# Designs tried in a protein design run: designed miniproteins, single chains, continued (3). Part 106

Each design is a single chain, and the fold is of that chain. pLDDT is the mean over its residues in the fold that is shown.

## One batch from the design tools (miniprotein)

Design m11922
Fold by ESMFold2-Fast:
Structure m11922 (fold): chain A 60 residues (1-60)
Amino acid sequence: MEEKIKKAEEEAKKRIKEEKERIEKELAEAKARGEDVTSELAARYAAAVLRAIGDVIDVE
């Protein structure tokens, strides 16, 4: 049980980190173009975090 939870947490952390890096890149590109997409990217990041947490909770 603990081993499965630990693996799920590490996988979730990795996915969250990858999504954060993607969002930071998109934010930088949009800012360079003079576009404000901060709220849209924040919503996407929040959704990714909630999805990852859900995956961890579903372990068992």
Scores: mean pLDDT 74

Design m11924
Fold by ESMFold2-Fast:
Structure m11924 (fold): chain A 86 residues (1-86)
Amino acid sequence: VHIDDEDARRRLLAGLREVLRQEIAAGRNVEVNRLMLEFLDALEAGDKERIRELYEELSKLDENAAELANLLALSLLNLKLKPVKS
């Protein structure tokens, strides 16, 4: 699935940022959620080098967060970070 609508992309990113900020405020998975916020900022900026760097950091900490990051990069920028394992 590809998201090429800039308004849909902005709304998705804003919603994800709000959820991540709420989790951080509650003290849950703070390090992972902080990195996810940085990842969303890199996605919005289209900074492919920073996206790949943050994906590598997420992959070391949380497999589910890394999978979400890969899906977001693919959906929003058509950027594949890892091959999908069937």
Scores: mean pLDDT 77

Design m11925
Fold by ESMFold2-Fast:
Structure m11925 (fold): chain A 65 residues (1-65)
Amino acid sequence: SAAEEEKKRKELAEILEKLRETLESVMEFRRAMLEALQKIMGLPKEEVEKLLKLLEEDPTAVLTG
């Protein structure tokens, strides 16, 4: 029915919005983590680029839950 389709669309839209917010939070956390690592470890730009490459290949290699 049209009512069921409307309910499903609203529920899907809410899920998509929550997923977007979660993804944005994860990306912000990842950026903050990299900045913290630079400050704590004194990593040069070249080393940060290597870490980004490793994180892209295996996110768990650095720190991802």
Scores: mean pLDDT 71

Design m11926
Fold by ESMFold2-Fast:
Structure m11926 (fold): chain A 78 residues (1-78)
Amino acid sequence: AEELLAAGERGDPADIEPLAAALEDPDPQVREAAARALLKMGERHPEAVLAALERVIRESPDEEAAKLAALVAGQIRA
């Protein structure tokens, strides 16, 4: 969780795909940390983050992960 938040603060686009994968984590605290980190990352790399979130929304079998990805994408687009 702490490591995911740090990735968001660093703003390294290489961390986007691992953070998107963390939205599917079985631990709700990990999912929330990944969502916050992606939102922070979206401030610097909005196109790349939105592309990764769109992939989660379309391809994830986890409905909770897809809903969380949609929420984060909505906040970045606002």
Scores: mean pLDDT 78

Design m11927
Fold by ESMFold2-Fast:
Structure m11927 (fold): chain A 62 residues (1-62)
Amino acid sequence: MEEEFDELLDKVAELQGLTPEERAWLREFIQRLADILNLSPVEALERYLEEQSPELLEKFKE
């Protein structure tokens, strides 16, 4: 698991109030989505955050 992806996923879980089980499920879901769309997991997660929580994406400013 890449540090960038794991770090973003942790922030999403914290801000959205996800349980550890839901976080693990979201991780698998995003990785599967990334593979289907031919995107990196980080890129797929960023797309998801932009649609669901633009403010959350701002906090990940590199």
Scores: mean pLDDT 71

Design m11928
Fold by ESMFold2-Fast:
Structure m11928 (fold): chain A 60 residues (1-60)
Amino acid sequence: SPLDIVIEATAELLLVTGDMTQTLIANPDLSEEEREKLLEEARKRQKEILEETKKKLEEV
């Protein structure tokens, strides 16, 4: 159902945020450049999840 697709996407988005936070905590000595790159990768992953979710919703 469309609702199940949205719930699953929300869970995936939360996991991306959790993984980013865990990596930052585990690696406190990361440079500003490395931290910025990590944040951009997380944003890219969130964008991919949102685009995939929109595609699935269009197929319903």
Scores: mean pLDDT 83

Design m11929
Fold by ESMFold2-Fast:
Structure m11929 (fold): chain A 97 residues (1-97)
Amino acid sequence: MAPKSLEEFIAELERLRAALRAAKTDEEALAVTRRILLLLNELLREHGKDLSPETRAALSAALQAASRYIAEKTPAARDALLAALDEFIEKLRAQAA
């Protein structure tokens, strides 16, 4: 398959972030979080070298927050993941513009 553009990654991340916020159970939220981890790793593989150091730091923070939520399964870890995704998406949008 052709590599995804940054705009496509942003659109998919926004959909998954919305799905994570809408998830009514931990099982649903964890399933969405696993999809987020896959997407973030795909982005790192395809565009990692193209990311600014600041954007790459936000990506690393989002990856760590997602892994932490999967491990801890707490509301606080879920909120931290949502915050890390918001920060990463904002920096990625600024870089893509």
Scores: mean pLDDT 85

Design m11930
Fold by ESMFold2-Fast:
Structure m11930 (fold): chain A 67 residues (1-67)
Amino acid sequence: SREEAEARRAEEEALKREEAERQGVPVHEARVPLPPETAAVAREIAAKLNEIGDKIDEALAKGTLET
């Protein structure tokens, strides 16, 4: 039954989340599906941060920072 499968899945997820919480694992680290608009913004920010990081690493490798 679809309802039975849904209840089983929800129960398993709740148990895993409860176990992680009791073990002190940060539950806010658990991934949840993001709305497409929020995911797009997050991806754009991540891409910009990665680009900045790559440029800093390249500048350090070439010694253009603190030469």
Scores: mean pLDDT 65

Design m11931
Fold by ESMFold2-Fast:
Structure m11931 (fold): chain A 88 residues (1-88)
Amino acid sequence: MKEAEELMREGEEYLKQGELEKARELYEEALRLLEEELGPDHPAVADALLNLARVYEKMGELEKAEELRRRALDIEVKHLVEAVERVL
């Protein structure tokens, strides 16, 4: 997914520059595309959620950032459980 990957790259660049609203918009669009194309439980979605949470944290939106981190953790836990079940 070149489009979502490009949006994530641009979002990171704006985040580094302190352009928090632009970074938020880009990460939200990337998250939407990733959920649409890969489904809500894909690792790429977890990555987008964590990046968006960093933006909200820098904006002082701590509750929103925590909500996004919880969603990302749920995805990561699902993938860890599946990996352990395949090895055992």
Scores: mean pLDDT 80

Design m11932
Fold by ESMFold2-Fast:
Structure m11932 (fold): chain A 68 residues (1-68)
Amino acid sequence: SIREKVEEFLRELGKETLDAEELGALISDVQGISFETALTLARIVLKLWGKETLDAEEAVTLLENYPL
C-alpha cells in the first residue's frame, strides 16, 4: 500500500518528514516515472502547499489523491 511505502521510506531515512528530493524519490517509485520528473512535481507540490517538507500523512494524502 502507499501508506506502507511512505512509512518504510521514512524508517529507512530515520526521519519524520520528506524534503523535495526524498519526496521526488518516493513519487518516482510509486508512480513509475523518472526521478527528474518526480522531483519537479515534488518541488511544485511543496511550493503550492507552502511547505519545505511533508510528513507521513501529507505524503500519503498526496500520493492517494493526486495520481499524476
Scores: mean pLDDT 83

Design m11933
Fold by ESMFold2-Fast:
Formats: structure tokens, C-alpha cells, sequence
Structure m11933 (fold): chain A 79 residues (1-79)
């Protein structure tokens, strides 16, 4: 489980990449995030596959809870 301090840091990080302020990360915003982690040239298919894995609503974007789940998974560490 994440502490309140860790959740606060992740919320700030999420907001930094949520450039539209809509409370979700789309494929382009997630791609920029992955590139910031040193992930070289993530394909549209790879980004969409990550979204689809954690996107419970099927809307093609990640909310904050889904973003946290992605970061805690091995999928976000395979770069």
C-alpha cells in the first residue's frame, strides 16, 4: 500500500503530465511520461496496450488510480 506522502508525490507527477487538466492521461501524455523515464521510442501499439491493460473504463485514457496501478506493475519497469 502507498502512504499519503507517496500518493501526494504521484498526484503531483500525474498533474505535471496532464497538460489539459482533465484528470486523465491520454496516449500522447503517457508516451511523454515513458520517454521521461528513459523509454526509447515507445510505439503507439505499446502505449495503447499499457492503457488497455489498466483502463477499467475502456475510454482509452488513464485516470489517477489506473496510473498508480501501472507504476506499481512490472509493465512500467520493462524499458
Amino acid sequence: ELSEGELAILRRLFAQFDTDGDGVLDAAELRRFLESLGYANPTDAEVQALIARFDADGDGVLDFDEFVALLRSDAARVA
Scores: mean pLDDT 71

Design m11936
Fold by ESMFold2-Fast:
Structure m11936 (fold): chain A 68 residues (1-68)
Amino acid sequence: GMLAQLEALAAELNKDPRIKSTLVGDNTLVIETTLSVEKLIGLALRIIGDYPNFSVSISGNTITVTGL
């Protein structure tokens, strides 16, 4: 289900010490990073491609992924 996909994504991303992914509620993943702007945008585009039914937004160095 959606929650299991977000949990799997969080676990994968948290392997990078520059990334801290936290589940908020049952449908939102907050991805806090120390990545460069180029790498941050690249990560967001990868998530959009892998999870086309999720909403993805960027604010500063943070990516927010919400299940629809």
Scores: mean pLDDT 86

Design m11937
Fold by ESMFold2-Fast:
Structure m11937 (fold): chain A 75 residues (1-75)
Amino acid sequence: MEGILESLALMYASLAKKAVEQGDYETARELLEKIEEIAEKAPRSKTIWEVAAEVAELLGDEELAKKYREKAEEA
């Protein structure tokens, strides 16, 4: 189950990074919200929290990125 959720989170993260590259920060934020929902379902997946932190950092949300990195460390 976690492997499927990780694959889905990685897919959303890839789309979010592409959105940031295109200047579509609104779509990237929506995708980050989807990644966070997945992370809540698989909170022990270090990978999901790490990609959530990466997307948050690309959006300039350093506080949120730090929170996600802390969750990845605990996972």
Scores: mean pLDDT 83

Design m11938
Fold by ESMFold2-Fast:
Structure m11938 (fold): chain A 65 residues (1-65)
Amino acid sequence: LEERRRAAQEFGRKVTELSKRTNSKVMVTGRTDAQGKPIFEVTSASREDVKKEAQKVADEIQSKL
């Protein structure tokens, strides 16, 4: 439970850092599967390259859960 909460917090932090570094707006949403495991998704970004980087971060954090 705490690991999942920390993962969500880490995802938010990394996305905020990416947005700040690239001076771009990135929108994300978190969902949970039937087991309560968080699923991270990038909804939109100002630039396609930034969206790809944000998705890579989501995938990396998801793989650690």
Scores: mean pLDDT 71

Design m11939
Fold by ESMFold2-Fast:
Structure m11939 (fold): chain A 55 residues (1-55)
Amino acid sequence: SAAERMAAGARAGLAAAREMGASPEVLDLIQRGLEAAEAGDAEAAARLMREAGFG
């Protein structure tokens, strides 16, 4: 589903952001995006990932 793909993308984005030393604010946005995707809210996940710089 779109939400499952968003969750996979958010997990990859979180790993990459940690590797790059991203700020706590960016890590929080990606984490919230993952939580939204896991809850099935692909639109909220997409918005949060864009705010984190991954959209």
Scores: mean pLDDT 79

Design m11940
Fold by ESMFold2-Fast:
Structure m11940 (fold): chain A 94 residues (1-94)
Amino acid sequence: AVEEARRLLEEAIESAELGIKYLEEGDILSAIGHFLRALGLIEDAERLLKESGVVDPNVLEAIDLIRKAISYALKGDFEKAREYLKKARELLEE
């Protein structure tokens, strides 16, 4: 169900935001743990979407934005990472 996928992606955004916070604080291990959780939640959401056969463009774009946010965070661009997570959240609320 699209609603279940949206919920998992909202949890992924929250986990990614925690990952960014820990990475800024120098806690690399905690940051990695939170980013891995976010990626796992994205994989669960993608599986639900494939099983439903429903294509929601906002949900698919939100997935891509969360992945880009994690990538930018790992490169040290925390401002860009947070911008991408904000955009992902906005898409999930439409």
Scores: mean pLDDT 87

Design m11941
Fold by ESMFold2-Fast:
Structure m11941 (fold): chain A 85 residues (1-85)
Amino acid sequence: AMEEAEKLLKETEEVTEETVRLADAVIQQNPEHRADAASYKGEALKALAEARQGLKDPATAIETIQKALETARESLERVRALAAE
């Protein structure tokens, strides 16, 4: 059970890192999309913080981290759309 929660947290960290990297690129290259990119970056970072906090409750860790991972993935998709213009 805890191994699965740790794997989900690691995946959330990787997705968040990718989102931050792409969002920072959009912020640097496209002034029109800076506010949206910063918003999605913030959403992904918030999801990661919630995932880390969720790991502290073994009874709900998997459910909490899975939901956070979904939020991080949505933020990544939105940033990818902005990067594609």
Scores: mean pLDDT 85

Design m11942
Fold by ESMFold2-Fast:
Structure m11942 (fold): chain A 67 residues (1-67)
Amino acid sequence: AASAEAAQHLARGVSAFEKGDYETAAEHFERAIALDPTNKTAWRLLAEAYEKLGDVEKAEEYRQKAA
């Protein structure tokens, strides 16, 4: 199911984020929102990953989608 697959990518993204691999984390969060765009948590985490990468413009854009 799309929700279950989205949850799997979200978990993989969180694991990468915890390791400091923000690029891999962002990729997994992007896949999670592609599968379930209603998951505000995934949008928020994607924004945070881009903030860690120094891309404040993308971070703000994705944070807005999380609202």
Scores: mean pLDDT 84

Design m11943
Fold by ESMFold2-Fast:
Structure m11943 (fold): chain A 88 residues (1-88)
Amino acid sequence: SLLLAPPSPAVREALTELLKAAAAGDVEAVREAGERLLEAAGDNVADLEWALFTVQALAGIARSAGDEEVAEVLRELGDRLQARLDAL
């Protein structure tokens, strides 16, 4: 389970910035934070699983709030994280 190991400090920081950007509805900041999250997670399975879980949760929250552009960027980020996991 992804919850048995905490995410790395770099992923925790990147997830915090992504959460702030998504909460602000700042589409460009979400894109920038998403790229930092991908770099921070690298090829670490636990970090990628934590990132994917959080991104999917944030995408759902954004959709429920009517933040369609933020939700779409987060959905695309989730697809990229899943593709990286599937390649490992």
Scores: mean pLDDT 86

Design m11944
Fold by ESMFold2-Fast:
Structure m11944 (fold): chain A 96 residues (1-96)
Amino acid sequence: SLLLFENEEGDIVIAVLDNIGPETVPLIREAAERAKERGKKLVLILNKGVTVSPEAARTLVELAKEIDLELINHDTSPEVLALARAVEEAGGTVRL
């Protein structure tokens, strides 16, 4: 499950509560396009215990090259830490 909302700065925020599967990729891409059109950030919050599919992980890395992506990572699994590093290497911002 995830929550999608807009913050006071006009950034689009996706808070991930459990899992990001391939079925959520279109929603992430739509949120990214909306953020880009507004000149605002896409903020993704990964809660502790989340799992991210390889398709979603690839999408986030690609988006970090094209838009202002901020990843707020509360999870310490090797897979999520590897994703956070890949996002940062692609030009995204990563916060704990």
Scores: mean pLDDT 85

Design m11945
Fold by ESMFold2-Fast:
Structure m11945 (fold): chain A 61 residues (1-61)
Amino acid sequence: MSLAERIARMVVDAGLARGLSPEQIVALARAVADQLVTAGILSEEEARAMVATAERLVAAA
């Protein structure tokens, strides 16, 4: 499992535990992904994959 997928799962789990809407969870995933790109931890491609994974996980929940 990629680092991006692991972080996406953590963001979705935390958002659901907090009672955030699907839209808020995806927005949180985008904010985290953008910060990780700025920090040099993820590439822009990995950040897009992370957001896409969060969208899929939220749709399945």
Scores: mean pLDDT 85

Design m11946
Fold by ESMFold2-Fast:
Structure m11946 (fold): chain A 62 residues (1-62)
Amino acid sequence: KEEEAKKLAEEGAKLRGKGKYEEAAELFKKAAELDPKYIPGVAVSLAELGKLEEAEKLFEEY
């Protein structure tokens, strides 16, 4: 379980690096279910999602 949570968190971190914050948040959420130490990863990814949604809306306007 610990190794599984780590792999999910690592994949989530890679997705965050690619700007795929929604997918990253889902992976960190799964990791947090296995190990609560990954809860901060979920929070950071959700914060980045809010910022990304605003950016996407601005891009659609222009």
Scores: mean pLDDT 71

Design m11947
Fold by ESMFold2-Fast:
Structure m11947 (fold): chain A 81 residues (1-81)
Amino acid sequence: MAEKLIEEAEKLMEEAEKAHQRGDFDTAANLYREAAKKYGEAADILKDTDPEKARSLYIKSVAAYINAVGAEVEKELADRR
């Protein structure tokens, strides 16, 4: 189960990166948030059995949220022009 969540999160991160590169900040923000959620869920599953992997996944989840907020800020600034 955790492995599938990680795989899904990785695919969402790739899609978010592509959306961000083309300036589709709204799509990028949504995809980054979904990836963050999947990484967090995977980390929660693994926290007691594989704490090191869980820690890495929590860091990836936080990084994805930061990217989502960044994309939302970029969209807001574009909308204010």
Scores: mean pLDDT 86

Design m11948
Fold by ESMFold2-Fast:
Structure m11948 (fold): chain A 62 residues (1-62)
Amino acid sequence: VQLTGQEFLILTQLQRGKTNKEIGEILEISERTVKSHTASIFAKLDARNRTQAVAVAVQLRL
């Protein structure tokens, strides 16, 4: 899976159960920017939602 460094950091926080707002605070980016990146991550992982994206990430040991 070809994730950018920022997408990988966001995916790691998603796996930890963080909200888009909390991820924005941790990475010092806007919640809207986090939401845009999560859409890209979901597309790259062929995931329809956050729950599927986390499940795929766990399966791939990301």
Scores: mean pLDDT 81

Design m11949
Fold by ESMFold2-Fast:
Structure m11949 (fold): chain A 68 residues (1-68)
Amino acid sequence: GKAEAEKLLKEALELYKKGDYKKAAELVRQAGRLVGAEAAGLSIAHEIEKKKMTAEQLEKGLETLLKQ
């Protein structure tokens, strides 16, 4: 559910800050499926793998994903 997705997205943000991009992307994909926003989750996961966004930019993207 949405609460489980929120937990996964918080863990993904922490992993991103630590440089664990692969695990962060995996958790974002899982969270997207849980909230019915699979395409948006895949898009954010792809941007995580590019390693070009700031942690603040990622956090805002994850908040938007939860509002779907």
Scores: mean pLDDT 82

Design m11950
Fold by ESMFold2-Fast:
Structure m11950 (fold): chain A 60 residues (1-60)
Amino acid sequence: SIEEILAEIRELVKRIEELDEQMKTASPEDQKKLLEEMRKITDEIVRLSHRLRAELERQA
C-alpha cells in the first residue's frame, strides 16, 4: 500500500540521518563503510519512490 511504502521510506531516511551523525566521529576507514551503507539505502529509497509513483498511478 501507499502508506506502507511511505512508512518504509521514512524509516530509511531516519537510518541515513543516524549514519550521517556517526560520520562526524568515525575514522576514515569507518567513514568509507558508512558512505557505502548510505549509498545502498539511498538506492533503496529511489526504488521505493518508483514503486510509490506506480502505485499512485494505479489508484488514479
Scores: mean pLDDT 85

Design m11951
Fold by ESMFold2-Fast:
Structure m11951 (fold): chain A 82 residues (1-82)
Amino acid sequence: ATPATITIERLDDETVKVTVTTGDETTEEILSVDEAAERLSLLAEEYKLVEKETGEELSTDKEEIKKKIEENKVIVIEATLK
């Protein structure tokens, strides 16, 4: 499967901009931090989510993902199908 790149940028304490790039296609959406964490948690069940800068695999736990989003201005994630 073609890897997708997911970029999560914190706009403020409550909102993030989520950019998903798959091949030549790019989509952007503004979500709450809670909504972004929930979507990433669900995605982690089907995909291996790895932070591109650190090589760290993301937790499937929504609260752990939410904390990571709240502690970082920008997170770039590579998603590959399991």
Scores: mean pLDDT 80

Design m11952
Fold by ESMFold2-Fast:
Structure m11952 (fold): chain A 82 residues (1-82)
Amino acid sequence: MTYKITVEVPPEKAEEITLALLEAIEKIKKEYGAEVKVETSEDGKTVTITITAENEKKAKEAAELLKKKLEEVGAKVTVEEL
């Protein structure tokens, strides 16, 4: 099961968002056994994260955890089930 998360990165919060993203990805990999792919736009304003896990529940919980952590630091986050 795969989820796509799109993150809009305001320049003034880029450092805070990057740190929160790295911490959330490490937690997701350890707690949910998920595979995480990260793609950054050429201008650095958009980050696309693809989360793949063994089952729907783990993938959804991982995506929701990532969204919550990034929104707490002021990122605008969109989650899509693939």
Scores: mean pLDDT 81

Design m11953
Fold by ESMFold2-Fast:
Structure m11953 (fold): chain A 124 residues (1-124)
Amino acid sequence: MSPEEQLEKKLKEIVELARKLLAELRKQLSPEQQAIVDEVAARFSDPDEAVLAGLITALELLRRNNIKLTDEQIKLLEELLEKIDEYLSLYNSIENPSEKQKRDRLLLLGLKSAINELLDHQNS
């Protein structure tokens, strides 16, 4: 499998887990907060980018509103962090990343930051 094929496979795994997490975490947000998540996601024409941006927004809203996560949600976020770190490692092996891959990387760096900030807040 080429580095490019490995990167695409890892992105699919991340997006699938992110979609599942977003669906679960949305239940803890108010209707007004859910509308903010939907508005941010709607700014992205790429469906993968929309899911990642939506999850970043949801995590930030959960943190700012001091919403406590379940142990299952924490475990899924930790699993997502591991997959993001694997993607970022694979990305460093790509000599000429596409514009989409560059955007995906920036969103995944933002997602990693949002997850770490939320998990640090849960442990405080």
Scores: mean pLDDT 88

Design m11954
Fold by ESMFold2-Fast:
Structure m11954 (fold): chain A 68 residues (1-68)
Amino acid sequence: SVADDLKELAEELSKDPRIKVELIGDDTLIIETTLSVEEMTGLVLRIIGDYPNLSVSVSGNTITVTGL
């Protein structure tokens, strides 16, 4: 489910001290980073590849992930 995928993604990303995650309800994950533009691009591509049922949007150093 979207909720299970977002929780799994949040747990994986929380291992990097440069990444802060906030799960809002069961449908939205906010990812705040201190990563470079290159590292952010790599992270977004990895999320899209690993979770094809999730939608990803980027604003500055913030990534928002929701269900499609």
Scores: mean pLDDT 85

Design m11955
Fold by ESMFold2-Fast:
Structure m11955 (fold): chain A 61 residues (1-61)
Amino acid sequence: SMEALEEGLKAFEEAAKEIPELRKKVEEAKEMMLEHYEKSGDAEAALEMGLAVVERLKAAG
């Protein structure tokens, strides 16, 4: 769903604000989430993957 993708994008934006050094990696992860959704059509799986990456980046910072 579009709402799930929007939620994922906001999570990536917040991670980039908190960890500026990882901004490029966060953008790559965002692209991976969107590509996964485009290829699979599974917005929920794409969002879960994106949120897991964001959690990991925040924990590593």
Scores: mean pLDDT 73

Design m11956
Fold by ESMFold2-Fast:
Structure m11956 (fold): chain A 90 residues (1-90)
Amino acid sequence: MSEEEIIEQVKKEAEDAFKTAYDALKRVEKMFGRKPTEEEIKEAIDFAKSYVENLVKVDIKDPEVQRKALELINEIAEKYYKKALEDLKA
């Protein structure tokens, strides 16, 4: 598998994990009739981030590819974190 193919798979797994965390925060609103707190948002995103980072560290043995994958995970995590925070302002 090429570096590009590995990075694309990491991107897909990260997007799926962070979307799942984001959807779980939306379920908090529906189930409890309240918006999630900033702390709950941070905890959900951090948990998803740790999960995907651990997959990358186990499956990707090349240190340079691993570094690029971890940077991509950070970028996607920040995107979902900002999206969830913006939802609090609405």
Scores: mean pLDDT 83

Design m11957
Fold by ESMFold2-Fast:
Structure m11957 (fold): chain A 56 residues (1-56)
Amino acid sequence: SAAAIRRLARRHNLSVETLVAALRKAGESDTLLRVAVHDLEVSEATLRRLVAELAR
């Protein structure tokens, strides 16, 4: 998952820290999750998996 987060951050010209903060925020509500799906251009399943991995 660390490698997946690093690849996604590089793809969007974000720092890993900025992406992690955005993923944690996306985990707070379904509305924020759907905004992150659009902004990061990933599937909802992929985003839910990354959020779950960061919650541990």
Scores: mean pLDDT 78

Design m11958
Fold by ESMFold2-Fast:
Structure m11958 (fold): chain A 63 residues (1-63)
Amino acid sequence: KSKELYKKGKEALKKGDIDTAHKYMDELIKLGDEAKKKGDTKTAQKIYKKAQELDDEIVKLEA
């Protein structure tokens, strides 16, 4: 689930589609928030890490 969103975000970045990459980053953040609400803190941390990696790549492309 989170791996699929991350992969799609990376594919969007590869195509230069920053808006689509940003949407997948937002979906990852929401998924992480849901995991945290369920008490699955370790899964939430892994998902947030993937979202942060996409954000870092987006920032580099926008610079």
Scores: mean pLDDT 80

